# Designs tried in a protein design run: designed miniproteins, single chains, continued (4). Part 3

Each design is a single chain, and the fold is of that chain. pLDDT is the mean over its residues in the fold that is shown.

## One batch from the design tools (miniprotein)

Design m12069
Fold by ESMFold2-Fast:
Structure m12069 (fold): chain A 104 residues (1-104)
Amino acid sequence: SITEQIIKKIEEAFKRISTVLPEEAANILNKQVERVIEWIRENPEASPEEIRAQLERVAGGVLIHLVSLVNEGKLTEEEFWRQNTAIGEIMLELYEEIEEIFEE
């Protein structure tokens, strides 16, 4: 189904993001992603824009946590920008893949 294809792409993208994050941030991400997947299953008629909004909320939450780690001296500003860039690139690829699935 379209729903299962979207979920697979989300899982693949966030697995990639988890590899570039500190363990604490990756754990927060994994819990939030599980909630988005459940939301998509409960809302199979959701638009790409609605799905994107859910994913942007998850990414934003992780970025807030990374900023907290920088403020606590647990992450450098250089490491933050590297992770922020990687997250942005993976999320843009994911949005394109979701749009392609809806166009099929």
Scores: mean pLDDT 86

Design m12070
Fold by ESMFold2-Fast:
Structure m12070 (fold): chain A 60 residues (1-60)
Amino acid sequence: SMDDIIRQMDSIIRSAERIDPQMAQQFRRQRDRMRSYSVDEMRRINKRMGQRFTDLGNQQ
């Protein structure tokens, strides 16, 4: 569901806040805009956010 996708995004945002607060803020803005998107678009954005967070972690 959309709520499940948003919940997953919030989890990524909380994790990102510990490493890169600026990235977390960008993710929050993206999440807020996603409320007008289709479920598929939200899933794609969620996957990209997760990938960016993983890449950041690998750089640390």
Scores: mean pLDDT 74

Design m12071
Fold by ESMFold2-Fast:
Structure m12071 (fold): chain A 109 residues (1-109)
Amino acid sequence: SNLEKIEELIEQLATETDEKKMEQLRNEIIKLINESKFSGEEVIHILKKILQALLKVTDPKAAETLVEIAEHIVEYAKTKLPEVSEEELFEMEILLGMILIASGVIKLL
């Protein structure tokens, strides 16, 4: 499943400290997102996984990369998924806001 592979790559990215490997992981995750046909529920699941992964981040660059992925998947949901409900879109925006705040806090530590 592309969903399970994305989750595994997100966990790898959270603990990564090599900037080139972060870029490779980001590019693979984005490719898998673009090749997938996710439901709104699956997008929400990935966003929750990103938020959880931020708790494991030691390098602020990994947090920034996870934010880029979160922004990409929310944009993907808005532009590519025809059946996403207003309630699902609202939950995605709240989760993205939480991810942005968490990333900002990590940069200050």
Scores: mean pLDDT 88

Design m12072
Fold by ESMFold2-Fast:
Structure m12072 (fold): chain A 56 residues (1-56)
Amino acid sequence: SDEAAAQAAAREAMAAYAAGDADRAVTILENQASVSSPLLSALLRREAARIRELAA
């Protein structure tokens, strides 16, 4: 269930990023990370950081 929720959040974040809303994509990933297991949280935060760097 944690993995399915993380995948759903990643898809939503990618849709936001594709629409030009990098801030929304980062927010989706950070929010999901806060309620995820430590490993999934680390992976989601890493992806959020990557989106921030790409959008800078």
Scores: mean pLDDT 85

Design m12073
Fold by ESMFold2-Fast:
Structure m12073 (fold): chain A 101 residues (1-101)
Amino acid sequence: SLNVPRVVGLALRVIGLLIDAERAIAQGDVARALALLEEAIKDLKELLKQDKELAKKLGKKLLELLRRVRDLARAQGDDAAAARADELIKEVEELLKEAEK
C-alpha cells in the first residue's frame, strides 16, 4: 500500500506526542501537555482517514491523558486550561464516535 509509510509516520508521531504529554503531566506542566495533546489530535484526524482501528486505540490513550490534564489544571486552579481540556475531550469523543460508523 502506498499509504503504509504515511500511516507508520503518523502513528509514531502520535505515540511520541502522547509519551511527551505524559512526561509533561508528571512534571505538572499543564500548558505543555495541552499543546502536545492538541498536536496529537491533528495527527489523529489524519490517522483516522488511513487506519480507524489504530486511531481508535491511540484516541483512547489521548482521552485518558486529556482527562489527567483537566484534573491537574483544576488542582492548580487553572480554570482556562481545564475548560480547554474539556473542549478537546469532546472533540476526541466525537472523532471516536464517528469512527464507530
Scores: mean pLDDT 88

Design m12074
Fold by ESMFold2-Fast:
Structure m12074 (fold): chain A 95 residues (1-95)
Amino acid sequence: SISKHVKKIIKTIKEKKEEIISKIAEKTGKPVDTIEKAFDDFFEKVEKEEATELDVAIFLLQLRNYYELSYKEIGEILGVSEVTVSKILKHYFGK
């Protein structure tokens, strides 16, 4: 279920925020501060337990389209399979 996969991603982000930011920075070649600022509102929603499934899908879409990370790279950052990333994006955006 997409909902189950999204909940796992939210939990991983909440528990490993600094590690996830560092991995995104490493794979994109962007400074850590740039990544923190880019996703500040999203990470705040995750910490407050206010993040929706759509917020997570938008986060994944930004990693894919704006930062040009592959489904495999996004999966490795979030501790999920590339198939899981692809399924979430296809469910919300038809991609």
Scores: mean pLDDT 88

Design m12075
Fold by ESMFold2-Fast:
Structure m12075 (fold): chain A 120 residues (1-120)
Amino acid sequence: SELIKKLKELAQKLFLLMEELRTAVLNGDRERAIELAREIQKLVEELFKLVDKMDIPEDLKNEFKAEGQKLIELVEKLIEALRDPNATREELLQLTDSVFEEGKKLLDVLNKIIEIAEKK
């Protein structure tokens, strides 16, 4: 299935973007971190559009949308902190860890969606 292949490719891209984001924050590259954070938000919005077209249980769609919205909101909080010159490295790393944990939850739901779609 082309749609399942695309979802797997976007899932891998999300994971790689989160790893690059963590590296940028660790290196103090705030501008790069903001760019990567915006790419994560756009990719989650793409995933929403694809998942909405899938023939899967509504509870899984709702779980995915809830986790994705939490990720978008946490990423926005990180962007605001990255724009604040008074934000400490510790605060930025804590927010980045929260983004990574929420991103992992979203990927877990996405993997369940892919598994269900492959069985149909």
Scores: mean pLDDT 89

Design m12076
Fold by ESMFold2-Fast:
Order: C-alpha cells, then structure tokens, then sequence
Structure m12076 (fold): chain A 91 residues (1-91)
C-alpha cells in the first residue's frame, strides 16, 4: 500500500528509504529512468554516498507529478524527513 511505502521513507537504512521512493515511483507509473539520472547527478555533488542518496531521495520526490505529490501529501504526517515534508507542504 502507499501508506506502507511512505513508512519506508522513515527507515533508518538509507538504501531502504531509496527503495521506498523507487516503489512509490513504480506505484504511480512515473518515469523510472529518473532514478538513475538523479542518483548519478547526486553522486557527483556530494563527497559521501550517504549524503548523495539522501539528496537523491528528496529530488526524486520533487520530480514526481503534481498528482502523485498530492496523493503522497495525504500521508505527510507519517513523513519524518523535513526536506520531503517541505516539498509536500509547498504543493
């Protein structure tokens, strides 16, 4: 369910958070090619893999369609990442 995927965004493991975003993209039928593009660009900008993945997760949420973001915003109270919350609050 979308609720379970949103809970995955709060996982202590950054790779599980990334998987949750990928599964959200798949659930909404969004462009999965953006995952590799955004990850590759993020890895060029940050010195650590962790920082690069954290930034990529936020940018992947930002890249979702307005419709997908509105649906995701219904679960905003479950989201603990302040940067993801900011994206969803400014729809």
Amino acid sequence: SLEELVKGLNDENILKQLQAVIDIIKLFGEDESLVQKILAESLKKYDTTYEAYEAAIVELIRALSPEAKKKLAEYIDLVTNPKIREVLENL
Scores: mean pLDDT 85

Design m12077
Fold by ESMFold2-Fast:
Structure m12077 (fold): chain A 58 residues (1-58)
Amino acid sequence: MEEREKEILEKHKEEVARLREEAAANPDMDVLAYVGRMLRVVGEATQELLELRREEKA
């Protein structure tokens, strides 16, 4: 279970890194849109981890 949580976290860290590279490549990128995408990735990671924990508790 801890290993699966780690895998989910690392997967989303990679997505965050990709978004950071996209932002760096686009100097005219809207900061608000960029932050919104970052928050979405964090939300998705949190949801997946909570669902995994819920399945364990059930």
Scores: mean pLDDT 76

Design m12078
Fold by ESMFold2-Fast:
Structure m12078 (fold): chain A 66 residues (1-66)
Amino acid sequence: DLSERVPALVAQLESPDLQVRFAAMEELYRLNTPLALEALRALVATSPDSLTRAFARHAIREMETA
């Protein structure tokens, strides 16, 4: 269910564990759905964490070129 899976993956981008962050970013990229893209755009606009924003921007770029 994307309505549960996408928010969970977005939360994982804020994890202190870099492996969890990278896995969540790649899973969002693989899903490549409008819901994932909107969630990533919102995260770039709202997240206070610069690393989370960087991961979200990278995922958006990859999804746009897929």
Scores: mean pLDDT 75

Design m12079
Fold by ESMFold2-Fast:
Structure m12079 (fold): chain A 80 residues (1-80)
Amino acid sequence: SLQRDIDLGVMEVYASVILTSSKTFKPKSKEEEELLKQAVDYAQQTLDAIQRGDFAAAEKYAAEALKKTQELEELRKKEE
């Protein structure tokens, strides 16, 4: 459906942004490094799910990628 195609496009853009930003992000702690790695892994799983047409998996992995990105941002604020 058109709505599903829009949702997939939004998830693809978000996952791509995480992957691109990860290349310039420098973790300041081992915990930040672990959260960054998890966010990248979930972003890649989101793109893989989109490629194979698995909307449910794409939505699940995109949500996990967002959660790990938020946890990373919160951790950085506490360690500054």
Scores: mean pLDDT 83

Design m12080
Fold by ESMFold2-Fast:
Structure m12080 (fold): chain A 75 residues (1-75)
Amino acid sequence: MEIIEATITGVREENGHLLLHVETELGEGVLLAPKSGLKVGANVVLATREGSFSGKVVSTTGAKVGGKVTVEVTG
């Protein structure tokens, strides 16, 4: 089980999705989340220079700059 902790550095809404700019141990990335909000159990995609990873949110402080999100990688 691979867990990635991300710190939110930017928030954008684009085409009805939340695009969260994040910093992770894998470097900078973009987290694509549902427009309904960043919630525990939400399906997300984390895109970094190392690749794109599908995951689920296991903890979050909310979709705000300075917030944290922890993602369990599923594929």
Scores: mean pLDDT 79

Design m12081
Fold by ESMFold2-Fast:
Structure m12081 (fold): chain A 101 residues (1-101)
Amino acid sequence: LSDVIKELQEMLERLKKALEEVKKSTDPEKIYEIVSKTLRYVAFKAFELNRVDIALLASKYLKKVKELYNQGKFDELKETAIKGLEELIERVEKELEWAQS
């Protein structure tokens, strides 16, 4: 139980760091690298922790950012990356509150 809480806390910290880096970056390649790396980590780790809804949400945003990057839609890429990271942060924070209650 405490190990799950620790893993969710580490996931939350990585999501928050990625969000800050994406917000500060103007380079589409760097934005895509940060987001895709973070979303792959979250999808894998959430699935391992039996948080299937978080894993599916991360996978959904990973697919969207990949499509936008490949289409050269870099403004939409950054907006979608920010939105996806914010939604995942909110979901993980809610899960942490539930796990600690």
Scores: mean pLDDT 87

Design m12082
Fold by ESMFold2-Fast:
Structure m12082 (fold): chain A 77 residues (1-77)
Amino acid sequence: MIPSFDQGADAFVDAMKEIAEKTGNKKLKEQVEKAQKARDAGDKEAFQKALVKGVNELPTDELREEFAERVERALGG
């Protein structure tokens, strides 16, 4: 099943939010808020920009892998 934009966006936002809460990274929390606002507005470009910036705020490869695993689990698990 191909996830809708809403399903995909929710999976990315939830994964990023969990990592932001776990790490206490304020910049990542700001990108989560921007991504949620863009999702609610249906603004795919703003959402993609916030998502890319959020991933770039992840300081380690392990956190990037955790983000990818959380998204995959939400969409396919």
Scores: mean pLDDT 76

Design m12083
Fold by ESMFold2-Fast:
Structure m12083 (fold): chain A 78 residues (1-78)
Amino acid sequence: MEQEREEVERLVEELEKLAEEYAKESTPEAAQEIMAAARTARFGAQAAIAAGDYEKAKEIVREGKRAIEALYKKVKEE
């Protein structure tokens, strides 16, 4: 239980750090979208942890990471 919570919290921290790095290299509009996606993933993961659903929390972080990477890729390739 504690190990699973710490794992999800670490994944959220990694996601937030990735979002900050990508936001610095993006347009102001894309940076806002990237940071909003990171906040949404953090909120969702924390809610899932509070419910004891660590698998759902991990899924939310994975979806958030994919969304952030897609936003960054779109900015860099266009």
Scores: mean pLDDT 82

Design m12084
Fold by ESMFold2-Fast:
Structure m12084 (fold): chain A 64 residues (1-64)
Amino acid sequence: EEVEARRRQLEADIASVEKDIETLQKEIKENEKKDPRKATIYFTALGILEAALDFLRVQLERLE
């Protein structure tokens, strides 16, 4: 019931963050040789999203 709704929300959030991570990884590769400073900013953002993804996965595991 409520747990199932929470699970679906977490799964949706995880999928969204994974897509954002994939997008940032592509941006880093494109900018790494052209603009290392911009690549560094994207790399920092990637680290933040990876931490958020780990947190969401832990929350999902704690449900079941």
Scores: mean pLDDT 81

Design m12085
Fold by ESMFold2-Fast:
Structure m12085 (fold): chain A 65 residues (1-65)
Amino acid sequence: MKEEIIDRVAESFGLPKLPPSVAEWLISTVRNEHGGDPEKFAEKLTEVISQLSGLPLPEKPVELP
């Protein structure tokens, strides 16, 4: 599920679970580009969260369920 992917991406940065409003905004923003592919969706989310937080990309790719 989309929120589960966001939670996993946040965890890969060492961040706590994101607020629902932030998670929903991220889903809306990224889904418009890559909504049909969960792997591409996770990759794009990782890039966006990195840019917004100022943290470097995780050393390992986010593992999906």
Scores: mean pLDDT 69

Design m12086
Fold by ESMFold2-Fast:
Structure m12086 (fold): chain A 58 residues (1-58)
Amino acid sequence: GAAEAIEKGRRAIAEASPEQREILLEIGRTLRAIGDGFEAGLKEGGVETGLRRGAEAA
């Protein structure tokens, strides 16, 4: 089920090499910046503004 897939994914991340972890951290930082931009845009002008601000933050 979904819970098994989530557990397998969590285990794979925990077993990632240091090099893979650095790449994942960089991806995580980019995704966070996109999310922050999207939220700021939503507060300013709604969904389309959120999408544009998120894309600009990447």
Scores: mean pLDDT 75

Design m12087
Fold by ESMFold2-Fast:
Structure m12087 (fold): chain A 61 residues (1-61)
Amino acid sequence: SLQLVTDRLLNNRDATEEEIARLKAEGDLVGTVTAGGHRIPLTKEIVRMRDGGLAAARAAA
């Protein structure tokens, strides 16, 4: 939903370089995207939720 996307965007807009480095070191960081001039880290959890949501929607059909 748009609310979940917005919440993730706001929560990650203030992510520090230290947080990004920590996520990368722990293997949780998949990538980084830029939206509206804000750098947003993508974690394995966010990607899994996106992909899981698509798989669940497909399975429900």
Scores: mean pLDDT 58

Design m12088
Fold by ESMFold2-Fast:
Structure m12088 (fold): chain A 99 residues (1-99)
Amino acid sequence: MLSPKEQKVVEKAKEILSTNLYTPDELVEKLSKELSDLGLSKKQIKKILKKYFADQLKKQTPLLSDEEIDAAVKKAFKEGEDPSVVLGVAVLKDAVLKV
């Protein structure tokens, strides 16, 4: 269950990810610019995205434990230069677009 502000962040993330592949940090930066009127900090946007993507990934990857999914999402958002971030963004993009 998402608040109205969280729902706007998620819907804009879906729109952005439907066009291009972004790293988590690039996605947060773009959302911060596009949704500047909501008064959300980059930290708040990042928190909303982590929660949403973890919940969606749990639905898409039922064979992974909740701890593994939460750790993977946290790591993808923390490590901007790891090649695994590109794969993480692709998984998040699929999860966001399929829901």
Scores: mean pLDDT 70

Design m12089
Fold by ESMFold2-Fast:
Structure m12089 (fold): chain A 55 residues (1-55)
Amino acid sequence: EKEKIAREAYELYLKGASPGEISLFLIRKGVPGKVATEAALARDYEKILELLKKS
């Protein structure tokens, strides 16, 4: 589950989505707002996944 969410967030980044769009996507998937904001700025699949595992 978290691996799939991290991959989808990373694909949004590659597609040129804003950090705001990526963080909102993550919040809607149940990620806490603070973690979602950090993950949206990570720009790296492994960093996004690590942040999501903390939530």
Scores: mean pLDDT 81

Design m12090
Fold by ESMFold2-Fast:
Structure m12090 (fold): chain A 130 residues (1-130)
Amino acid sequence: MESMLEKIAREVGLPLQTVEDLWLAYSLLGLYLEAENPDPRYEEQARRYLRRAAEALGLSEEQTELLWELLETLIRDPEDVERIAELLVRLGLDEETARRYAEELSRAALSGDQFTLLLTLARILKRVAE
């Protein structure tokens, strides 16, 4: 059976490794930020996976740091649609596209819809890389 990550990679047209790295970055950052006693190894691993995904798509260091801030916002303040949209505009999306994706990311994060959240993040990553 095709995995969630394989479905997302196929749908968006990204390498499976890039989608896996993005999912691991988000998951490990979530474990770090939601812990009562945060383990810095989870942050270090999350940053490494995100950097690998960004490098595979030729993203700048500035874009990689903005993606990190986006992932933090989705975990800490997923209801802050305006902040998510601001980060997406800074990543290079037009205001209308950024607002639409921000609303979709917020809804997916708040509902625990990991498939839609990762699919939308992968679409953003591909669009920013173009």
Scores: mean pLDDT 87

Design m12091
Fold by ESMFold2-Fast:
Structure m12091 (fold): chain A 76 residues (1-76)
Amino acid sequence: SKLEELEKRLKDKDVKVRLEAVEELAKLYPEHPNEVSRLLEDAVRNDPFEEVRRKALEVLVEAGVEELERAVARVT
């Protein structure tokens, strides 16, 4: 699957490949929120480069804000 391919790319030796994988995971978040969140959380905790960890965290925060906004809109 595309998610399995991206999980492999997150473990690539090339920083650019891992950064691209994070950006592609962001695009898949609406369709696969739980799996994408798990993969991004793993990158935040374990990637050796701060740049990749920061990018993954930014994506998670942005997705979380969107989820909260949608939840509030449903109640109000």
Scores: mean pLDDT 81

Design m12092
Fold by ESMFold2-Fast:
Structure m12092 (fold): chain A 97 residues (1-97)
Amino acid sequence: SSMAELAAALAREQRLIEKGREFFLNTSEEERARIYAITTEVAEREGIARDEVDAAFAELLAATARGEREGMTPESLAALYQLGAMVELAEEEERRR
């Protein structure tokens, strides 16, 4: 059912936004560094340069910080979604190790 698939996609989006917000507001420096290190390793295996990962991460943090200070926009919500996806990727990768 296309409607059930849409509902599942929207629930997944909301879950990832919440994960991204948790990462930004409530994650320790040690845990943050661990997630970033795992994400960088995964990106490097996919042929993405470390400087591109650093730039993308800095942009996501800046967009999220703007949203928290000035009010959420579609751009800041997209940044939270991407941070949440990064956290989930790191959790999945660590479970495989």
Scores: mean pLDDT 84

Design m12093
Fold by ESMFold2-Fast:
Structure m12093 (fold): chain A 80 residues (1-80)
Amino acid sequence: NAMIEEARRELRALGASDEHIERFEKVLRENPGQLKIEDLQRILDEAVARGDIPPLTDSQIVGLALRVVGAEVEAHLKAP
């Protein structure tokens, strides 16, 4: 699952704990593979508000959403 792998990498780079990463992976699994950037931004905002992931700036949220969605799109293009 390219989206979960990319999210895990990005969250680790931002200093997220294993517990935060596990919680966020659960949210992504509940919303399988068809998320738009806007949907992922909303999920990230809600996760920050709940304390499931560390506080993020608007630019970090946008960048993370773009990279996570981009990883899923690239994976689909490479293995259709």
Scores: mean pLDDT 69

Design m12094
Fold by ESMFold2-Fast:
Structure m12094 (fold): chain A 62 residues (1-62)
Amino acid sequence: MSPAYILTGKDLSDDQIDAMAEAAYYAVTVAGDEVVVDAKGTPAKTQLLTDKVNDAVERGKE
């Protein structure tokens, strides 16, 4: 399967970060895809996105 890519821009809102975490959950639970997070963005927003994506991915795994 092709990996699903979650890409961050410099100025992501918290709502956009939450939407990307939900997309990661969907990719793992429904499509069985791997998720790749782009480290572009502010350190704080990159960390928040990474944490939310990891939580969503872990919740999506059986």
Scores: mean pLDDT 63

Design m12095
Fold by ESMFold2-Fast:
Structure m12095 (fold): chain A 104 residues (1-104)
Amino acid sequence: NMNEILKKYEEELEKLLLKLAELIKEYKKNEASMTPEEREKMKKEVGRALTEVIKKVLDLYEEGMSVEEILSILDKLKQKHSDDEILTKIIEGVKSMVLALLQP
């Protein structure tokens, strides 16, 4: 069932975005008390989480989802989590990357 598969991908994308947002929140809250080594480790974890989000977007596109459908999912997730300022800004950034990567 295509609709069931698309919903599963939406849920997987949401989980990756939430993970990225939580890592950024942790970094912002703890940055003043972090050692240089802890700061570098956190930056690498944030980078990996962002890469996972981008890869999932590309996977959705390869599975036949249009750019418009991907942007619609991102807008839906942004509205669902509208009280989360960090997550909404991340989603805005991901939308910009989707347009840059998939719409020449």
Scores: mean pLDDT 85

Design m12096
Fold by ESMFold2-Fast:
Structure m12096 (fold): chain A 88 residues (1-88)
Amino acid sequence: MSTETQLAARATALALRAIGAGIDGDEEEVRRVLEEALETARELLEEGVPKEKVREVFETTVKAAREAAPELEELVEEAEKRAEEILE
């Protein structure tokens, strides 16, 4: 697959997992998905994916989590802060 297709697939998979966990009210699973999104960002940077593309993948996941579980905004904000540290 093209790199763009692979990145879109990874972003979609993480976003769907975040939505499912958020709908279920499973705070622990939302935390786990956000941690996995951060780890995915680190892996993509190690693979040489440009920071802008890595940010897009991560933002897709956190947007999905925020929309599905607005009560967990604090967890999403913490993940966004950690992502900025990784992407610096």
Scores: mean pLDDT 79

Design m12097
Fold by ESMFold2-Fast:
Structure m12097 (fold): chain A 66 residues (1-66)
Amino acid sequence: MDPALVAEARAIIEEARRLIAQIKDPEERARFLRGIEAVEAILETDPEHALISARRLLREVRELLA
């Protein structure tokens, strides 16, 4: 396990959660929250893939709110 990759992924997840809270559509909000759960599920077993997925999720939520 790479603690630096895990820490970065967790920081990105926290930022994404703050942005997801701003989504007014409950269906879209639930979709992004399920995305967070999927990233968290692989965080300890595949931190590199978790980080890539977290970065993509953060970009998608930022684009939705733009």
Scores: mean pLDDT 84

Design m12098
Fold by ESMFold2-Fast:
Structure m12098 (fold): chain A 90 residues (1-90)
Amino acid sequence: DKEKKKEIQEEYKRKRKEIEEEIKRDKENLEERKQEVQRLSGREMSDERLQAVVDTATALRAIGEEIDLLIELAKKYGIEISEIAKIVEE
């Protein structure tokens, strides 16, 4: 049990780092992200509004990636998401 908890914690840390690095690259490509929002909206937006939309989308993505990672680990290790969350907080 304790060894299995360590494996879960190590895998969570590795995958979370990968997700954080991807999100960081998205933030570094901020101008491209603003242009994409402008294109998809079909409306003229201020730079401040474009920034706010990109920041919100990035934050929501981070939450979604965290949820997906917890689900993946729960399925892989055959335990409930609540138990995975408790293990990774230790």
Scores: mean pLDDT 80

Design m12099
Fold by ESMFold2-Fast:
Structure m12099 (fold): chain A 72 residues (1-72)
Amino acid sequence: SVEDELRELVGELQRVLGELLKIPEVKPKALELARELDKVLQEAADANTEEALRRAVEFARKVLEELKRLLE
């Protein structure tokens, strides 16, 4: 389901974010992306529609890609 896909993505995002928050040089950007993600996830939860969840999944994937680039 879209909910299961979002849950899996959030788990991976939390893992990558945890590592980036330990690195002073990228911590500010990681925190910025984490705040943006949290807002989108909260908006999707409040809307409680499949369309909102699908948009949250797309946004989460983009954030994950950006965070992985910071870790490289």
Scores: mean pLDDT 83

Design m12100
Fold by ESMFold2-Fast:
Formats: C-alpha cells, sequence, structure tokens
Structure m12100 (fold): chain A 81 residues (1-81)
C-alpha cells in the first residue's frame, strides 16, 4: 500500500539522518514527495510534519542543504493544498 511505502521511506530517512548520509536522506525525501499526491490531505499533513522534523535534524550537520530541501518540500506541499 502507499502508506506502507511511506512508512518504509520515513524509516530509511531516519536511518540516513542517524548515519549523517545526506545522499540517502535526499533519495528518501524525493520518494516521499512523489507519494504525497496519493495521500489524503490529513495523511499528507502528518507525513509533511514528520519530514520537517527530520529536516531539523539534517540541519545539525548540513544546515544549508536542509534549508534548500525544506524550501522544496514547502513549495510541493503548497501546490497540493
Amino acid sequence: SVLEQVELLLEQAERAVAAKDLEAFEAALSGLISLMRELSPEEREKVYKRMLELLERVGEFAPERAAELRAILERQMAKLR
């Protein structure tokens, strides 16, 4: 299911953040963004908030890239509202 794919990608993103693996995090984030259209508005907001929390943690080791990725995520979310 889409929700199972989302949960797997969120787990991959969390592991990437723990490993400070920016490339792995960006791959997981890209996958999550692509699935946002298939989510209900309520589920999309929940996933969006979890992604923002992960980006705060990315900001601890890659602050400039975290800011860029946050801007991309916010723009994509705005298009779906």
Scores: mean pLDDT 87

Design m12101
Fold by ESMFold2-Fast:
Structure m12101 (fold): chain A 116 residues (1-116)
Amino acid sequence: SARDAALQEALALEAASLARIGAAYAAVRTLSEAEAVALAIETLEDEIATERRIAALLAGLDPELVAREEAHIARLEELLAHLRENPALSREEVLAVLREVAGMEGEDAAALARAL
């Protein structure tokens, strides 16, 4: 069905997101603190774009999953603002942001898988 095709594409996008976040997490551990903040900003901008794409794929097909994606977009935008306003964040604070983002993406992937 169109819904199943959209859910499978959304799951593939979430899997790619988790891989990118994992790569960013590994890189942040070896970067300067300023470079770590810059990479986290780029990572969150990419994640917001991915979540908006998933919400668009599910639009008209699953309003509950769309509402979930919108809530996660709002949280990602709050975290992105925090990173942009605080360029002197420590590496550990940046890693904590990336861990929160990874948790949200993992929960999204689980919700999409349950909906199949």
Scores: mean pLDDT 89

Design m12102
Fold by ESMFold2-Fast:
Structure m12102 (fold): chain A 73 residues (1-73)
Amino acid sequence: SLTEEVRKLGEKGLQDIEELAKKSPRGGYVAALVAAHDFEELAEELADDPEAKKVAEEYARQAREFAEKLKAE
């Protein structure tokens, strides 16, 4: 399903960003910001698919929160 594809992209993306942040906090911060914006845009495109949109919004929030955490350090 489209919802499952969005979930897979989000899970893999966040794992990759977390691993990058361990080696490069600035790299992780930039990657998290890019991911947040990409998932926010994806959620707008999924306006007619509420379940997939909700998953995209959840990953956008997680990426944004991770970016804010890295920025504060």
Scores: mean pLDDT 86

Design m12103
Fold by ESMFold2-Fast:
Structure m12103 (fold): chain A 60 residues (1-60)
Amino acid sequence: PPPSREEFLRELQKRVNEATKEIEEEGKRKGWSRQEVLDRIGLRHRELIDELRARRLAEE
């Protein structure tokens, strides 16, 4: 059977990629600096990783 952890990771990675593109597009539209865009992307990635860790802890 397909491993749920691998499936979840792929879904999370897809969401991360979509969020990254959305933030970059928003930054271009609003005229954010490259540094601002990168900072927001980093924060978003941290949130998504934290959610994954929380789910892992709940399953243990």
Scores: mean pLDDT 73

